# Designed miniproteins, single chains, continued (4): the designs that were tried, part 3

Each design is a single chain, and the fold is of that chain. pLDDT is the mean over its residues in the fold that is shown.

## One batch from the design tools (miniprotein)

Design m12069
Fold by ESMFold2-Fast:
Structure m12069 (fold): chain A 114 residues (1-114)
Amino acid sequence: GPTVTVSGPTEVAAGGTATLTFTSSLPAEDIGGIAWGAQRPGEPLGGVAAATAAGSGAGAGLADRVTATRSGNTGTLTLRDVELRDTALYRGLAIPVDGGPPVEGPGLLLTVTG
């Protein structure tokens, strides 16, 4: 089935900037949008940012610190002024145009150091 691979730094200092990217195995024409989720230990996957044909958005409390962009089958998430609480497993999600479930992969653990 289709997959997503996430890449980027595994560590960033508090106050720094982290850029994460994902590549989907779905071709660009089959992708209606992208989303980024973050999963902290003991918590469910929460929304971080999205980029779709309808526009881009960020999760609550994150709008000034995060940017999500899409180029073809590739998504990019930029986290600025990172906080210790941003330590999480980050997952890129490709949203099919056919209304099927989001395509995701194993994600990337980002640790913020203080």
Scores: mean pLDDT 75

Design m12070
Fold by ESMFold2-Fast:
Structure m12070 (fold): chain A 75 residues (1-75)
Amino acid sequence: PLSPEEIEQLKELIKNNDLDGFIALYKKLGLTDVLQDLAEVLLEAVEEAEKAGPSAETKEAIAKAREIAEKLLNA
């Protein structure tokens, strides 16, 4: 489990959209398996969203989510 300080650091990274910092933190903690699990869950969510027939604005959000998932998977 993460310490309270690590959880607060994670919240700050999420609020600032600092994906690189998030990945770096989890790699430093030796939690690369968690990054891969998150990538797989996100890719499944992207697939479901694509099947729902998204709007143009939603397609942009889905594309960004896919990029995040690929970055997590390659961490």
Scores: mean pLDDT 74

Design m12071
Fold by ESMFold2-Fast:
Structure m12071 (fold): chain A 82 residues (1-82)
Amino acid sequence: KPYKAKGFEPSKSVDTEQQLKLYEKVAEAVKDINISTDEGYLEAFRIWARILKEEGVAEVAETYAKTEELAEGITKITEEIV
């Protein structure tokens, strides 16, 4: 199954809650940026990358610490399903 092939992505797909939280932060940070332009797209990508490295990674780790069983359970369910 393609889901299993995406060993790196299943964790993100299963952790929809964490992904949505990250998307919200990125959306707020880039809401004033017009991504239909090359320049705007680059700025949005730069902000996205920074959030992932600084807040995204830290928040994901912290969320796992707070809801370790839930987050791991979801990840394991996805792994077992596919």
Scores: mean pLDDT 54

Design m12072
Fold by ESMFold2-Fast:
Structure m12072 (fold): chain A 72 residues (1-72)
Amino acid sequence: MSDELIAELKKTFDELISLVEDPEEQEALRKAYETILETVRLLRESGRNPVPLLQEAIDALKKKIEELKKKK
C-alpha cells in the first residue's frame, strides 16, 4: 500500500518540479521530497503507519500543481 503512495508522491513531485522554472525552487522541492522519504523511512522502521503523511503530502502537492497550471 505505502509503495503505491510513494510512487504517486514521486510522480506528483516530478510534475510540480516540471511546472517550476526557478532552479532554486526546483532544488527546494527535491529536498522536500527527500525529507518526506526520510520521514516515511523512520516511521516504517519504528512500526508506525506512513500512509496518512503520504496522503496529506500528495493532496497538498496536487493542489499546488492546479494553482500553477492556472497561472499560465
Scores: mean pLDDT 81

Design m12073
Fold by ESMFold2-Fast:
Structure m12073 (fold): chain A 71 residues (1-71)
Amino acid sequence: SDADIAQYRADLHAERMKRHAELAKEALAELRRLSAQDPDRALELTLQVFVDLTHEIGKLEDERVAKVRAL
């Protein structure tokens, strides 16, 4: 059913987001280790990269939405 398909897509999205969160946590731990003498700078760099990545993902999603609206 349409509801079953929607639930399946939601479950796949949740699993993908969980994996992304795990990778982000691992990256943060590595950056903190590499910058042990400046952990605040390591956190600042991690947050900046996250903001930049989120902005780029948003642009790609906006382009996809605009393409659909042009149909």
Scores: mean pLDDT 70

Design m12074
Fold by ESMFold2-Fast:
Structure m12074 (fold): chain A 90 residues (1-90)
Amino acid sequence: MEVEVEIEVKDGKLVSIKVSGDAETGERLKARIEELLSKLGKVTTESAKMAAILAALDVAKELGVSVKIEIEQEGTRYNGVVRVKATFSK
């Protein structure tokens, strides 16, 4: 199954997390990313990438599958977009 996540950061704040692909896995990823980022006083494109990686690994563990993670970033540390494609497979 495949999930794409787009995380937008502006002025060191989380603006949005958009998800497409598998709905159940996508909502699980989004919730975990939001949880991880909520513990931070400032959100950066670096912290968004790390949260997405950790969330994808957590979901893969819960599902008992492997995950391939592809990440693209546009912008700067405090003003940018992180796009993550997570492909879960046995």
Scores: mean pLDDT 85

Design m12075
Fold by ESMFold2-Fast:
Structure m12075 (fold): chain A 53 residues (1-53)
Amino acid sequence: SLGERRRERLRERMRKAIEDGAKKLNVSPEDLDAIKEAEEREQAARQKREALS
């Protein structure tokens, strides 16, 4: 449960940071969606690696 809450907060912080960064850089909505997808895929791959360790 503690690990799950920490993971949720991290996901929320990352999404907010990506959105804030996109606003500063005038990133298009399509590019923003692609960035969010890439981050989610990377996080899933990281979790898989942790499970194998």
Scores: mean pLDDT 72

Design m12076
Fold by ESMFold2-Fast:
Structure m12076 (fold): chain A 69 residues (1-69)
Amino acid sequence: DAREALERIERELEPVLAAAPEKWRPVIRETAELLRRLAELYLEDRERAEELARAEEGPLLARVEAVRA
């Protein structure tokens, strides 16, 4: 349920950010924003949401690796 996913992001983002090391907070915020976009798009066009998720997987992993290094 995309609506439930949006609600969960709203509820859980702040606690996760508070617990995360400072260097990880930008990546966590970017990931949450991507998930919001995917959930909103899923409510309008599920096929496009799936395409966006596939397209963003590589870039997201690259961002995680950059922070890890």
Scores: mean pLDDT 75

Design m12077
Fold by ESMFold2-Fast:
Structure m12077 (fold): chain A 61 residues (1-61)
Amino acid sequence: MEFDTRTIEGYLALARWLMAQGRYELAATVAERALEDFPDAPAEQKAEAEALLAEARAALA
């Protein structure tokens, strides 16, 4: 799969794909990077990144 890592949509797609693969630690890292690199992104996309980060972290606990 190809993901556009220059956009928050690309980071969110990558994080969702990593979650589906059971790669929770890397999914958490990607979701965190999306929030750090795109702080001015629309609230809906930031909420999705935060939800993915929380879900990935919960899966690692």
Scores: mean pLDDT 79

Design m12078
Fold by ESMFold2-Fast:
Structure m12078 (fold): chain A 85 residues (1-85)
Amino acid sequence: LSDEEIEKIFNYFDRDGDGTLSGDELDRLIAVLAGVPYDGKLSGPVREFAEAVLKQIGWTRTDGTITFEEFKELLKNWEKFYNFP
C-alpha cells in the first residue's frame, strides 16, 4: 500500500474528520482488521480476541485513539503478515 492509499482508507474510517480514529471509528477498524463482526459495539470478549489477533502484527496501543502515523504502521504490518506465510 502507498501512503496515498493508506490516507484514503484512514479518511474512510475518520467519520468525524478530526484527523484521529477514536471510539466507534477505532472499534470499526479493530473489527475489520481482526475479521470479527461489528454491529454498533465491540464486546469485551470480542475486543480481547480482536486485540490478541492484532497484537501478532504489531498492534501495541489501545488508549481509545489512533493517529494517522500509528494507522499507517498498523496497515503496513498487516500487509506484511498477510504476505508472509
Scores: mean pLDDT 66

Design m12079
Fold by ESMFold2-Fast:
Structure m12079 (fold): chain A 90 residues (1-90)
Amino acid sequence: KQLDAEILAAFALIASYLAKQSARVADPETARILNEAAEHLEKAAQALSNGDYETAIEHLERAAQLFEEAGDTDLASIARNLAEKARELK
């Protein structure tokens, strides 16, 4: 489970990086939402590394909601998939 959690944490950090890259070319309001989603992905990665799967799931679900709000359906799908994988670790 710890190796699986570390792999999910790595994917969350990659998604955070992609969100920050998208924010650099977005309008200011969309950039704000994308950067907030990226922060939640970073918190989820930290929680996964600490074995706190419930906190990780909450942050991943919040990131998915923010990506939907920003109109980034691909990153929203990735965040939801990571949340489902984190649930399998419980």
Scores: mean pLDDT 88

Design m12080
Fold by ESMFold2-Fast:
Structure m12080 (fold): chain A 70 residues (1-70)
Amino acid sequence: MLEEAREIAERIKALYPDYSKPEAQAELAELEARAKELMAKLGDDDELAKEMHEIITKFQHEQFLKELAE
């Protein structure tokens, strides 16, 4: 479980520069779903869970701002 959570976080970071692309968005949505399930099991104060949440929230916020700019 922890190894999978770490892989998810690293994969999300790897998608960072290309997250605006549709294929990257689809992969991010899948990773977000998996990360949420793992974060629920790791608990609110787990450092890895917090890191994953921060990365996901930043991606969602940047996407929202991009859509709003249109």
Scores: mean pLDDT 66

Design m12081
Fold by ESMFold2-Fast:
Order: C-alpha cells, then structure tokens, then sequence
Structure m12081 (fold): chain A 72 residues (1-72)
C-alpha cells in the first residue's frame, strides 16, 4: 500500500470514528442520529471516490463541519 493510499484510509477511518462518536453522543435524538448517518454515508462514498489525499481530507473536513453544525 502506498503512503497516499494509507493516508486516504486514515482520513476515512477518522471520519467514520467522528460520525460514530457523534451518533453515540446524540442517541436521545433519533432524528439527529438519522441525519448524521446520512451525512456520514454520503461523505464516506465521496471519500472512497477521491483520487488524492488532498481531496479526501477536504471531504472529511466538510463532513465534520456539517456534523458539527447539525449537533449545535
């Protein structure tokens, strides 16, 4: 596995972990949990299609920002 492939996998894993923690923190709000799951699913799909580490990181940052805005 190349360094770039490893960095993309790390970005993906961090996004998945952040989403899982956000879902757990909001377990008492099923509508918010469902919205987080949708954002996570769409974000992960976009990251898996990313050709570069830079694009993967950008998508991960956008996903985290959207989740943060949702959980205010």
Amino acid sequence: MSREELEKEINLALAEMYGALAIRANKDDPEKVEEIRKLLEEGIARMEKADTVEESQKIANELIKKIDELVK
Scores: mean pLDDT 82

Design m12082
Fold by ESMFold2-Fast:
Structure m12082 (fold): chain A 58 residues (1-58)
Amino acid sequence: MSPQQLRDQVRQARDQGDTDRLIDLGFQARRDGDTDATQMAGQALRDMGRIDDVARLG
């Protein structure tokens, strides 16, 4: 997945409130070394009150 595609999917999951998808995309971004997408997923989870999920993502 390209960095742009990954970020687009993070935005879509955030807009839909899909916490499971945000977690999956965050781990994928972390594995791919995309710090921006990882931070976007983590911030979205934090904004949704999913603090434990943010901690799991790192």
Scores: mean pLDDT 79

Design m12083
Fold by ESMFold2-Fast:
Structure m12083 (fold): chain A 72 residues (1-72)
Amino acid sequence: MTLSEEDKEWLVRSGGLSEEQAARVLALSDEELLALSDPSTKGEAAKARLGLDEEQANRLVEALNVYLASKA
């Protein structure tokens, strides 16, 4: 799955990310995106991979679950 400029705008608006953090999400592989949306890895994976704080990591995981459901 390849993310686009529209997905970057959505990540900033819905995920509460900075433009640079959204660009990092766009650089992730499908496997990495699925790992970030997994409840067992969400806190550590999102913080380490994207430089997010706890609140941003939780918002991103919630937003990614909605996004991935829409792409299925």
Scores: mean pLDDT 68

Design m12084
Fold by ESMFold2-Fast:
Structure m12084 (fold): chain A 85 residues (1-85)
Amino acid sequence: SKAAEEARRAGEEADRAGKLAEEAKKGTGPEAAARYTGYAIRAIGSGIQAALYGKKSEEGLKAAKEGAKKAVGIGGKALEAAVKA
């Protein structure tokens, strides 16, 4: 179904954004911190979308949790709370 396809795409986006957050974490300063936080939030949002659209919810939540782990150090607890929503 279209919803299943949207769930798959959201899961893929969560994984991509999580990897970008990991790369941004290697930098220093406000710009790197902003990119890291932005990508981590994007990964969490896409993971939640994957969960909402259905059959890949476990995979989507797993991707969102990985993104949240990479955001630890920049409000990591707030991002972990978002993953549980």
Scores: mean pLDDT 63

Design m12085
Fold by ESMFold2-Fast:
Structure m12085 (fold): chain A 81 residues (1-81)
Amino acid sequence: SMEQRMKELVRLAEGFVRAAERYAEEGLIPESIVERLREVLRRLKEALENKDLEAFREAAGELAQQMAELGDAIAAHRARS
């Protein structure tokens, strides 16, 4: 179902926020990436609660962008080590 797919993406986003928090604690990424991921997660949860498919799709697109930026930030820090 659509609701099940939305719930699965929220769980995935929660995992990415936790990973980003750990990387920020280790100094590998800036806290601004964590803050942006937390905001996207908040909007995904709000859209799921409201069953707002359009808002959910917009937040999901931003999640994909923020995940790519997280990956790039981690790769950049590893290259400097």
Scores: mean pLDDT 83

Design m12086
Fold by ESMFold2-Fast:
Structure m12086 (fold): chain A 94 residues (1-94)
Amino acid sequence: SEQEQLVQDALDLTKADSSVWKGHPLEEEFLKAIKGLRAMTNSEERSQGSQERGTELLKQYIEQDDLGKFNVLKKALRDHNVQLGIEDIKRAIG
């Protein structure tokens, strides 16, 4: 699904090489956006090639000055985390 793809993109972005935004006019804003994604993610949900794919996605967002994409990714992660919380509650109740 589109939501599953956005979650994967967000997870990959948390592993991106932060050097790619160095010297960009929006460097601090991109740093804050990535820190926000990292705070919302579980490190165990890593796929192979996450750093490479995340770095490529980040380069594209920087070239497009597209900070709005990070809001879409944060929403997908919030929805994903809510689903995980519900499943954890179901398991605890039996």
Scores: mean pLDDT 72

Design m12087
Fold by ESMFold2-Fast:
Structure m12087 (fold): chain A 86 residues (1-86)
Amino acid sequence: GELEKLKKEIDELYEEGKKRIEKYYEEKNVSGIVSVYTGTVLRMIGIVLDGEKVLSPEDVEKLRKLVEKKKKDLKKLTDKYIEELK
């Protein structure tokens, strides 16, 4: 369904963002880490906004909760890596 498709797109953005953050961490590139975190969060929010056009309000709420969880997980990883590079 459309909800499952958008959830998969969010999961793919999260996994790709995580990999890119890990790569910049290995390269000791703090600005790269921050840029990937910010870009990934904005792209996930974009998927929720696109979902608002086609999904029920209940399904949009499910996407918002998924993005909030992924955003928090990605921020924890980002903050950890930045602190380790200080």
Scores: mean pLDDT 90

Design m12088
Fold by ESMFold2-Fast:
Structure m12088 (fold): chain A 91 residues (1-91)
Amino acid sequence: MKEKLLAENTAASYDSVGFLLFLEGKYEEAAEYYKKAIALQKSPFRLAELAKVLLKLGKYEEAIEAAQEALALDPNFLFAQSVLDIAKKKA
């Protein structure tokens, strides 16, 4: 499946760029790249990373939505649960 493999590789590249931007404190740009990765291939990890970035931006309602979507895909994903708990406490 050529399209699936290409989408997976591109999404993983967007994850890497988003992570580096997050480390640089470029949270708005980091959120954009995680959203691009999610559009190509949705995953609990990408949704939780987006929620973490949204927390840094003070977008608590959007962070809650992204973390809840991650938990809907993987209810045992502790990282998403942690982000959700922090977002709810700050909202």
Scores: mean pLDDT 82

Design m12089
Fold by ESMFold2-Fast:
Structure m12089 (fold): chain A 57 residues (1-57)
Amino acid sequence: MYDGRIGEELLEDMRAYLEGKAELSDEEFKMADVSGDGKVTERDLDFIERELREPLP
């Protein structure tokens, strides 16, 4: 899904976006929207964070 660096940077951008500190680019938004529902939520952040840190088989 992500190169390691892109995943970490995306997580930081997603956190800032969800906290209202920054906005995501269209490209980042589409990568962050793992549900494909056109919305980025804390659940999308949690999913990507888990996959990056400790993927489960």
Scores: mean pLDDT 70

Design m12090
Fold by ESMFold2-Fast:
Structure m12090 (fold): chain A 79 residues (1-79)
Amino acid sequence: DDFAAIMADLDARSREFGVTDDERQLIADLVRRAYARGGPAEARRVMDQMLDAVMRRMFLGDRDDYDRRVQQLRARLDA
């Protein structure tokens, strides 16, 4: 049950980094779509990229990186 493990990891890390419920739902949707396209490896990669972007926004003020990554990941997953 790789998907359930990935989602549990997302919940734990979202709590650690202070991710909002809306952001958690957005990241969860992107992770779910990545899992459907590329399995557990792609899902974890997308999760790590999004959580890294959240962390950069919180500690470095890099909000534009978060918005850009959301747009890029959506475009890639829709292709």
Scores: mean pLDDT 78

Design m12091
Fold by ESMFold2-Fast:
Structure m12091 (fold): chain A 89 residues (1-89)
Amino acid sequence: EKEKKIKELEKKAEELEKQALEYEILAESHEALSRMNRAVARISKDPEAKEESLRLAEENERLAREYREKAKELREKAEELRKEAEELK
């Protein structure tokens, strides 16, 4: 049964690592959208369009930070599970 617990912990850690990777990819996408909106704001002649693009850039930066934080929490949980599995060996 000890071997079964080790395998279950390792499998759960792998699932959390996969979820963390998915959030990291989402964060990268929002970081790219933020950069795009900042570039649009820089070249825009319309003050209203410039303000809207900056707002979208800030919103995407916030979402990217949130996804990075979620990925970090998942990675930390996965590391804890892997340490628990090692302690059972």
Scores: mean pLDDT 89

Design m12092
Fold by ESMFold2-Fast:
Formats: C-alpha cells, structure tokens, sequence
Structure m12092 (fold): chain A 97 residues (1-97)
C-alpha cells in the first residue's frame, strides 16, 4: 500500500472513531483492502479522500453528493460487488451523522 493511501485511510478511520462510527471505520479498512487486492489502489485513495471530505462536510446535501461521487467512482473503476456493498454500507453510516 502506498504511504499516501495508508495515511489517508488512517486519518479517515480516526475521524470516524471520534464521531462514534466505529462500524464504518472497520468497513473502510475492509473495502480499502479489497480494492487494493483488486488492483484499484488509485481508486481506493480517491474514494477515501471523498469519504474524508464527506465526513467533514457541514452541509448534509454536500455530504450526500460526495458519498454518491465515491460510489460512482468505485463502480466505474470496476470494483467488485463485495467492495461496493462495503462502501454502500459505509456511506449509509456516514449519512447518519
């Protein structure tokens, strides 16, 4: 895993845990691992960066838009159904903020 992806993933996991979204933090680790195994490391970085922006967003509409963009990017990149299901559940939990 690239240092940049590891740092972004750790930052997202920490932020999610601070907000009480421990389940979402676990799902992030699982889908990042799957995307990397699928050869989609660049996509994983972009998705994690979009999720970080979504969690930090104060506007619920902007948060939803960023989450939808992350899901679209993963789908267009050819992520597996399993990885997409993990990302969809992660997005659902983040929307509950």
Amino acid sequence: ISPRLAEATNELVLLLNEKGLTEAAELVLEFVTLLVAEGLEETALEVVELLLRAVRAEDPAERRRLLEEALRLARESGASEEALELLEETARLILSL
Scores: mean pLDDT 89

Design m12093
Fold by ESMFold2-Fast:
Structure m12093 (fold): chain A 92 residues (1-92)
Amino acid sequence: MPEITEKVLEVAEGVNYIIEKYPELAELARRAWEKARVAGEKAWEDPKWQPVFERILELLIEAARYAEEGDIEKAREKLEEAIRLGEEVEKA
């Protein structure tokens, strides 16, 4: 999936930016990335998980954008939303 691959690379770059720039968010960023990875694996096996995987990727892109703007509170909120969705995927 070329479009998905490009989005995943953008997310990886954004997550790394958060980890390097805001150490206080580093653990949340690592957890959110791991949740995205698991959701991606589930989406690969069952297309029903594709919409939630895409949503997690979008949340991580938004978190990175807020971090670039210096809005730590909004970046944290988006990372926590991504983690919450990922936990729901893992439980299902």
Scores: mean pLDDT 83

Design m12094
Fold by ESMFold2-Fast:
Structure m12094 (fold): chain A 95 residues (1-95)
Amino acid sequence: AEVYKLTLHLEGEEEPVEVEVKIGDTAGEVADKITREAGVPRPAVYGALVEAFGVEPSQLDTTPITSFEQLKAFAAALVATPGSGVTAASVEKVE
């Protein structure tokens, strides 16, 4: 499976948090991972996912991540989401 690294720069933190995302992971699984590993508030992660994927919150647990472009859109949406604490985000393919 293709693996991507999502790098999140957090307000007040010197070191970024890196989260691995696999193609085929659901948006809900990614939200749980980011909330647990990066401490981003769940409502902010859900809001960014809804915006990036164009789906209802109830669909996140069944919505697979299928592309690098979706992950880039999600990273941008996280930075734009009020209360996320994410100041910058990037996505990189793991070789």
Scores: mean pLDDT 81

Design m12095
Fold by ESMFold2-Fast:
Structure m12095 (fold): chain A 88 residues (1-88)
Amino acid sequence: EEREKAIDYIAENLKPLAKELAQKYGVDERLAVAALTLILMERAGYSEEEAIRILKKIYGVDDETARRLLEEAKPLAEQLKKEIDEEM
């Protein structure tokens, strides 16, 4: 389905962007990916289950690890959202 193809596309393209953000903010690359995934949940209507699938496709982690990354990434996601809003 179209949604599954979108998730695959996001998983393939999110990691390079997250690596740049991780270097800029001095955070773990996995946290940067999780922060971007949280922004997709809020602004593009992706579910928590879809967010977990994105992290699992990129890192091969389990559901529990993916959920912990999403929780840990909330402060970074709020910071990134402010910067996106300033550019738009």
Scores: mean pLDDT 78

Design m12096
Fold by ESMFold2-Fast:
Structure m12096 (fold): chain A 102 residues (1-102)
Amino acid sequence: KEREEFRKKLKELIEKAAEAYKNGDYETVARYLVEIFDLLEDNAVSEEERDEIFKELAKALGIPVEFVKELYDLYLKMRFLGLPEDEIIAKLAEKIKSIKEK
């Protein structure tokens, strides 16, 4: 039950992130990425399943999977440091924008 709800929610968030990315709305992309990453943490997803999800997310956004991993690492560091969600979103959006504009 929870597993099926998890996969449905994840798929919806990935689709919304991809749409926002296509529209150049990097702040909205960052908001959905935070929700996706929080969802992975809350569901104690295995490293293997997390890597599969990162590949799915990378394909949907049209970016390298290595960049998705960098965004996740940055998210984890900011959560560990106790940064507020708005600051996490802003820093992720800036990083996404920097790769897209270069």
Scores: mean pLDDT 83

Design m12097
Fold by ESMFold2-Fast:
Structure m12097 (fold): chain A 85 residues (1-85)
Amino acid sequence: SAADDAAAQATRDILRPAVEKAVKEGKITPEEAERIVDLAERYMKGEATPEEVRELFELVKKYGLEDEFRKAVNAGLQAAQDAAA
């Protein structure tokens, strides 16, 4: 839906720069960064399996991305509400 697409886009727009910074700082690999973004987009679209949701939260915690992930999810939820209005 337009709301799901808006949520995924807003989440990616916040989260991708954060994981790219972590890659530049040598904290995470490019492959792990892409996996986190992919999982977050699936999560926001309601397409993630329970296993993928667990993997996402474990990776976010492992790499200290909880604050950036929270901001990204909040932006995604707001974008979904705005798109649904």
Scores: mean pLDDT 85

Design m12098
Fold by ESMFold2-Fast:
Structure m12098 (fold): chain A 84 residues (1-84)
Amino acid sequence: SSEELARLQAEVEELLKAGDLAALEELVRRIAERTLLTSAEKHLKKKFNSIEEVLESEDEEARRAAEELEGIIDETVAAIRAAL
């Protein structure tokens, strides 16, 4: 977890050095998705590996929670994009 976050931080630093803002935005989106999914209800963590899997599931409550998380991710990515 913390080791994985340290590795992701190193990837962000390398992309910043390269000036690849599109790749940086995509990496940040993946970090945000993983972080928000990790913070989701325990039943989502148990049943699903990604927000996309939840959105495609038959579990209506899980789908609604995933739709809310996806909205938060999109807002976060948009804010980062505006700051870049």
Scores: mean pLDDT 61

Design m12099
Fold by ESMFold2-Fast:
Structure m12099 (fold): chain A 98 residues (1-98)
Amino acid sequence: MTELTVEEIIEYFEEVVEELKPEAEKAPEEVRKKYKEIKKELEKLAEEARKNKDEELLIIVYKAKAVLTDMVANNESVKSLESAFEETKKVLEELKKK
C-alpha cells in the first residue's frame, strides 16, 4: 500500500493540467477559458490543502486528477475536453459549497 502525500497528489494534478494545455490552446476560446479557470482553482486548492492537510480536499483533488488523466489518455475531442473541465469544475464547486 503506497500512500501519496498532499504535495504529490497536487503536483500530479497540476502536471495533468499542464499536459492538457497544448490541446486546450488549439481548442475554441470557450474551452481555453475553462482551462484557465480550472488552473486558477487548482492553485487555490493546492495552497489550501498544504495549509490544512485536509484528507477530504485530497480526495477531491485526486478525483479531479483522474478525470483529467482519462482525458489525456483518450486524447479524443474538444467536446471531451470541455466535459472533463466541467466535471473538474463541479468537483471544485462541491468542495466550496460546504
Scores: mean pLDDT 54

Design m12100
Fold by ESMFold2-Fast:
Structure m12100 (fold): chain A 105 residues (1-105)
Amino acid sequence: SMEEMEQRIEELLRHLEKTAPGLLKGLDEVQRRLVAAVVLILQENPELLQLSPREAAERVLELLKERFPELYEEASKRYSEEELFDLVLQTVTTYQSFPELFQLP
């Protein structure tokens, strides 16, 4: 449900503030929520880790539209398509390199 997804985003963001605050530094609230949503999608779709970072980012962006439509709409109003894709790609690349940073205890 939407409430369960929002709760998961908040829990993951609290974890990242403690374990990898640098990943969230300089990001606004919408960008921080996008990073968390991307990570949740990657955790639920481990097959995406077998793809190149760009291919994984493209599929994650499609899944963001489906699973987090309100967040995607807000982001699309604030950022260009390229800026949004770059944030997704950066998050995917970081997750593939350091998946442990995103693992909840």
Scores: mean pLDDT 84

Design m12101
Fold by ESMFold2-Fast:
Structure m12101 (fold): chain A 97 residues (1-97)
Amino acid sequence: SQLRQETLLALAMITVATFLATSKNPTLQKAAKEIGDLIAELSQRPLTPEEVREALEKAKKIFEEAMKQDPSAKEDVTELRKIVERQFELLLEELEK
């Protein structure tokens, strides 16, 4: 369903916006912004499972780099990662129906 795809992308963007609004850690803010840009790019055209898989791999690399640059951000980055990865998995499931 197109509505469900749009809802999942909107929920992912709300998650990113929440972490940006509530965190003062510059490394987490940078990672959240980069994830937000990735979600915005996915919203510009009809989605394919391949594009969502590529976005998920890019997201994983963003989170890994953030944890390397600031280990003190690890807990919050891990929390954002779990939510974003789950939302992308749900989006893949919706596209493969």
Scores: mean pLDDT 84

Design m12102
Fold by ESMFold2-Fast:
Order: structure tokens, then C-alpha cells, then sequence
Structure m12102 (fold): chain A 80 residues (1-80)
């Protein structure tokens, strides 16, 4: 992935985040979408800055594991 590809992905995130939030009515899930977008943006910025991919992936995995139960609960609330 080139620096141009990473910059394009970062630039696209606000629109994708807004579109996802617009489809959701549960405040907890809207907050989760914002948090996911922020984590993904930080990951892309770290890769653009030359951080090792393995380190960035490990950080995202740790964040996902820490928030898995919260994410499942918010998603179930949206489906109810």
C-alpha cells in the first residue's frame, strides 16, 4: 500500500463514518462507530508515519478484544 493509498483512505473516513452513523438509531452504537473510525484513522496514520504493520495490527487487535462485549451489546440493541 502506497502513501497515496493511505492518505486517500484517511480522507474517505469522515464520509463513511457519517453514512454509517446515519443508518443507526442507538446512541451506544453511534459512539462505537465513531470509536472504530478513530482507531482505524490512527492505524492508517501510524502506517503512513512508517510504523511496523505488525505493531499497528497488534494494537488494533488489542483494542478490538477489549471492546468486543461492548460492541456485541450495542449491535444487539440496534437489532432489537
Amino acid sequence: MTAEDLQAQIAALPALEAEEIAQVSVPALQALIRDIAAQYRAALQQLLAGAPRSEVVARLQAWRDAHRAEAERAYEEQLA
Scores: mean pLDDT 80

Design m12103
Fold by ESMFold2-Fast:
Structure m12103 (fold): chain A 61 residues (1-61)
Amino acid sequence: TEEARRGAERAARGGSGAGVGYAAKSGGHNDTQATEAARFAAGGADPEAAARKAEEMSRLG
């Protein structure tokens, strides 16, 4: 999901995690999957990796 990816990447770079969580949920992820994706980005993971994680979850699950 492009929206989820863009939101997660933006939030990870300087957001407050709210954008990451919103982007993941907006992408249609389950609450658990969305939370994990947001944690990766907010926790300090590379925004690119976090965004890809969220996108993969959207496609696979």
Scores: mean pLDDT 56

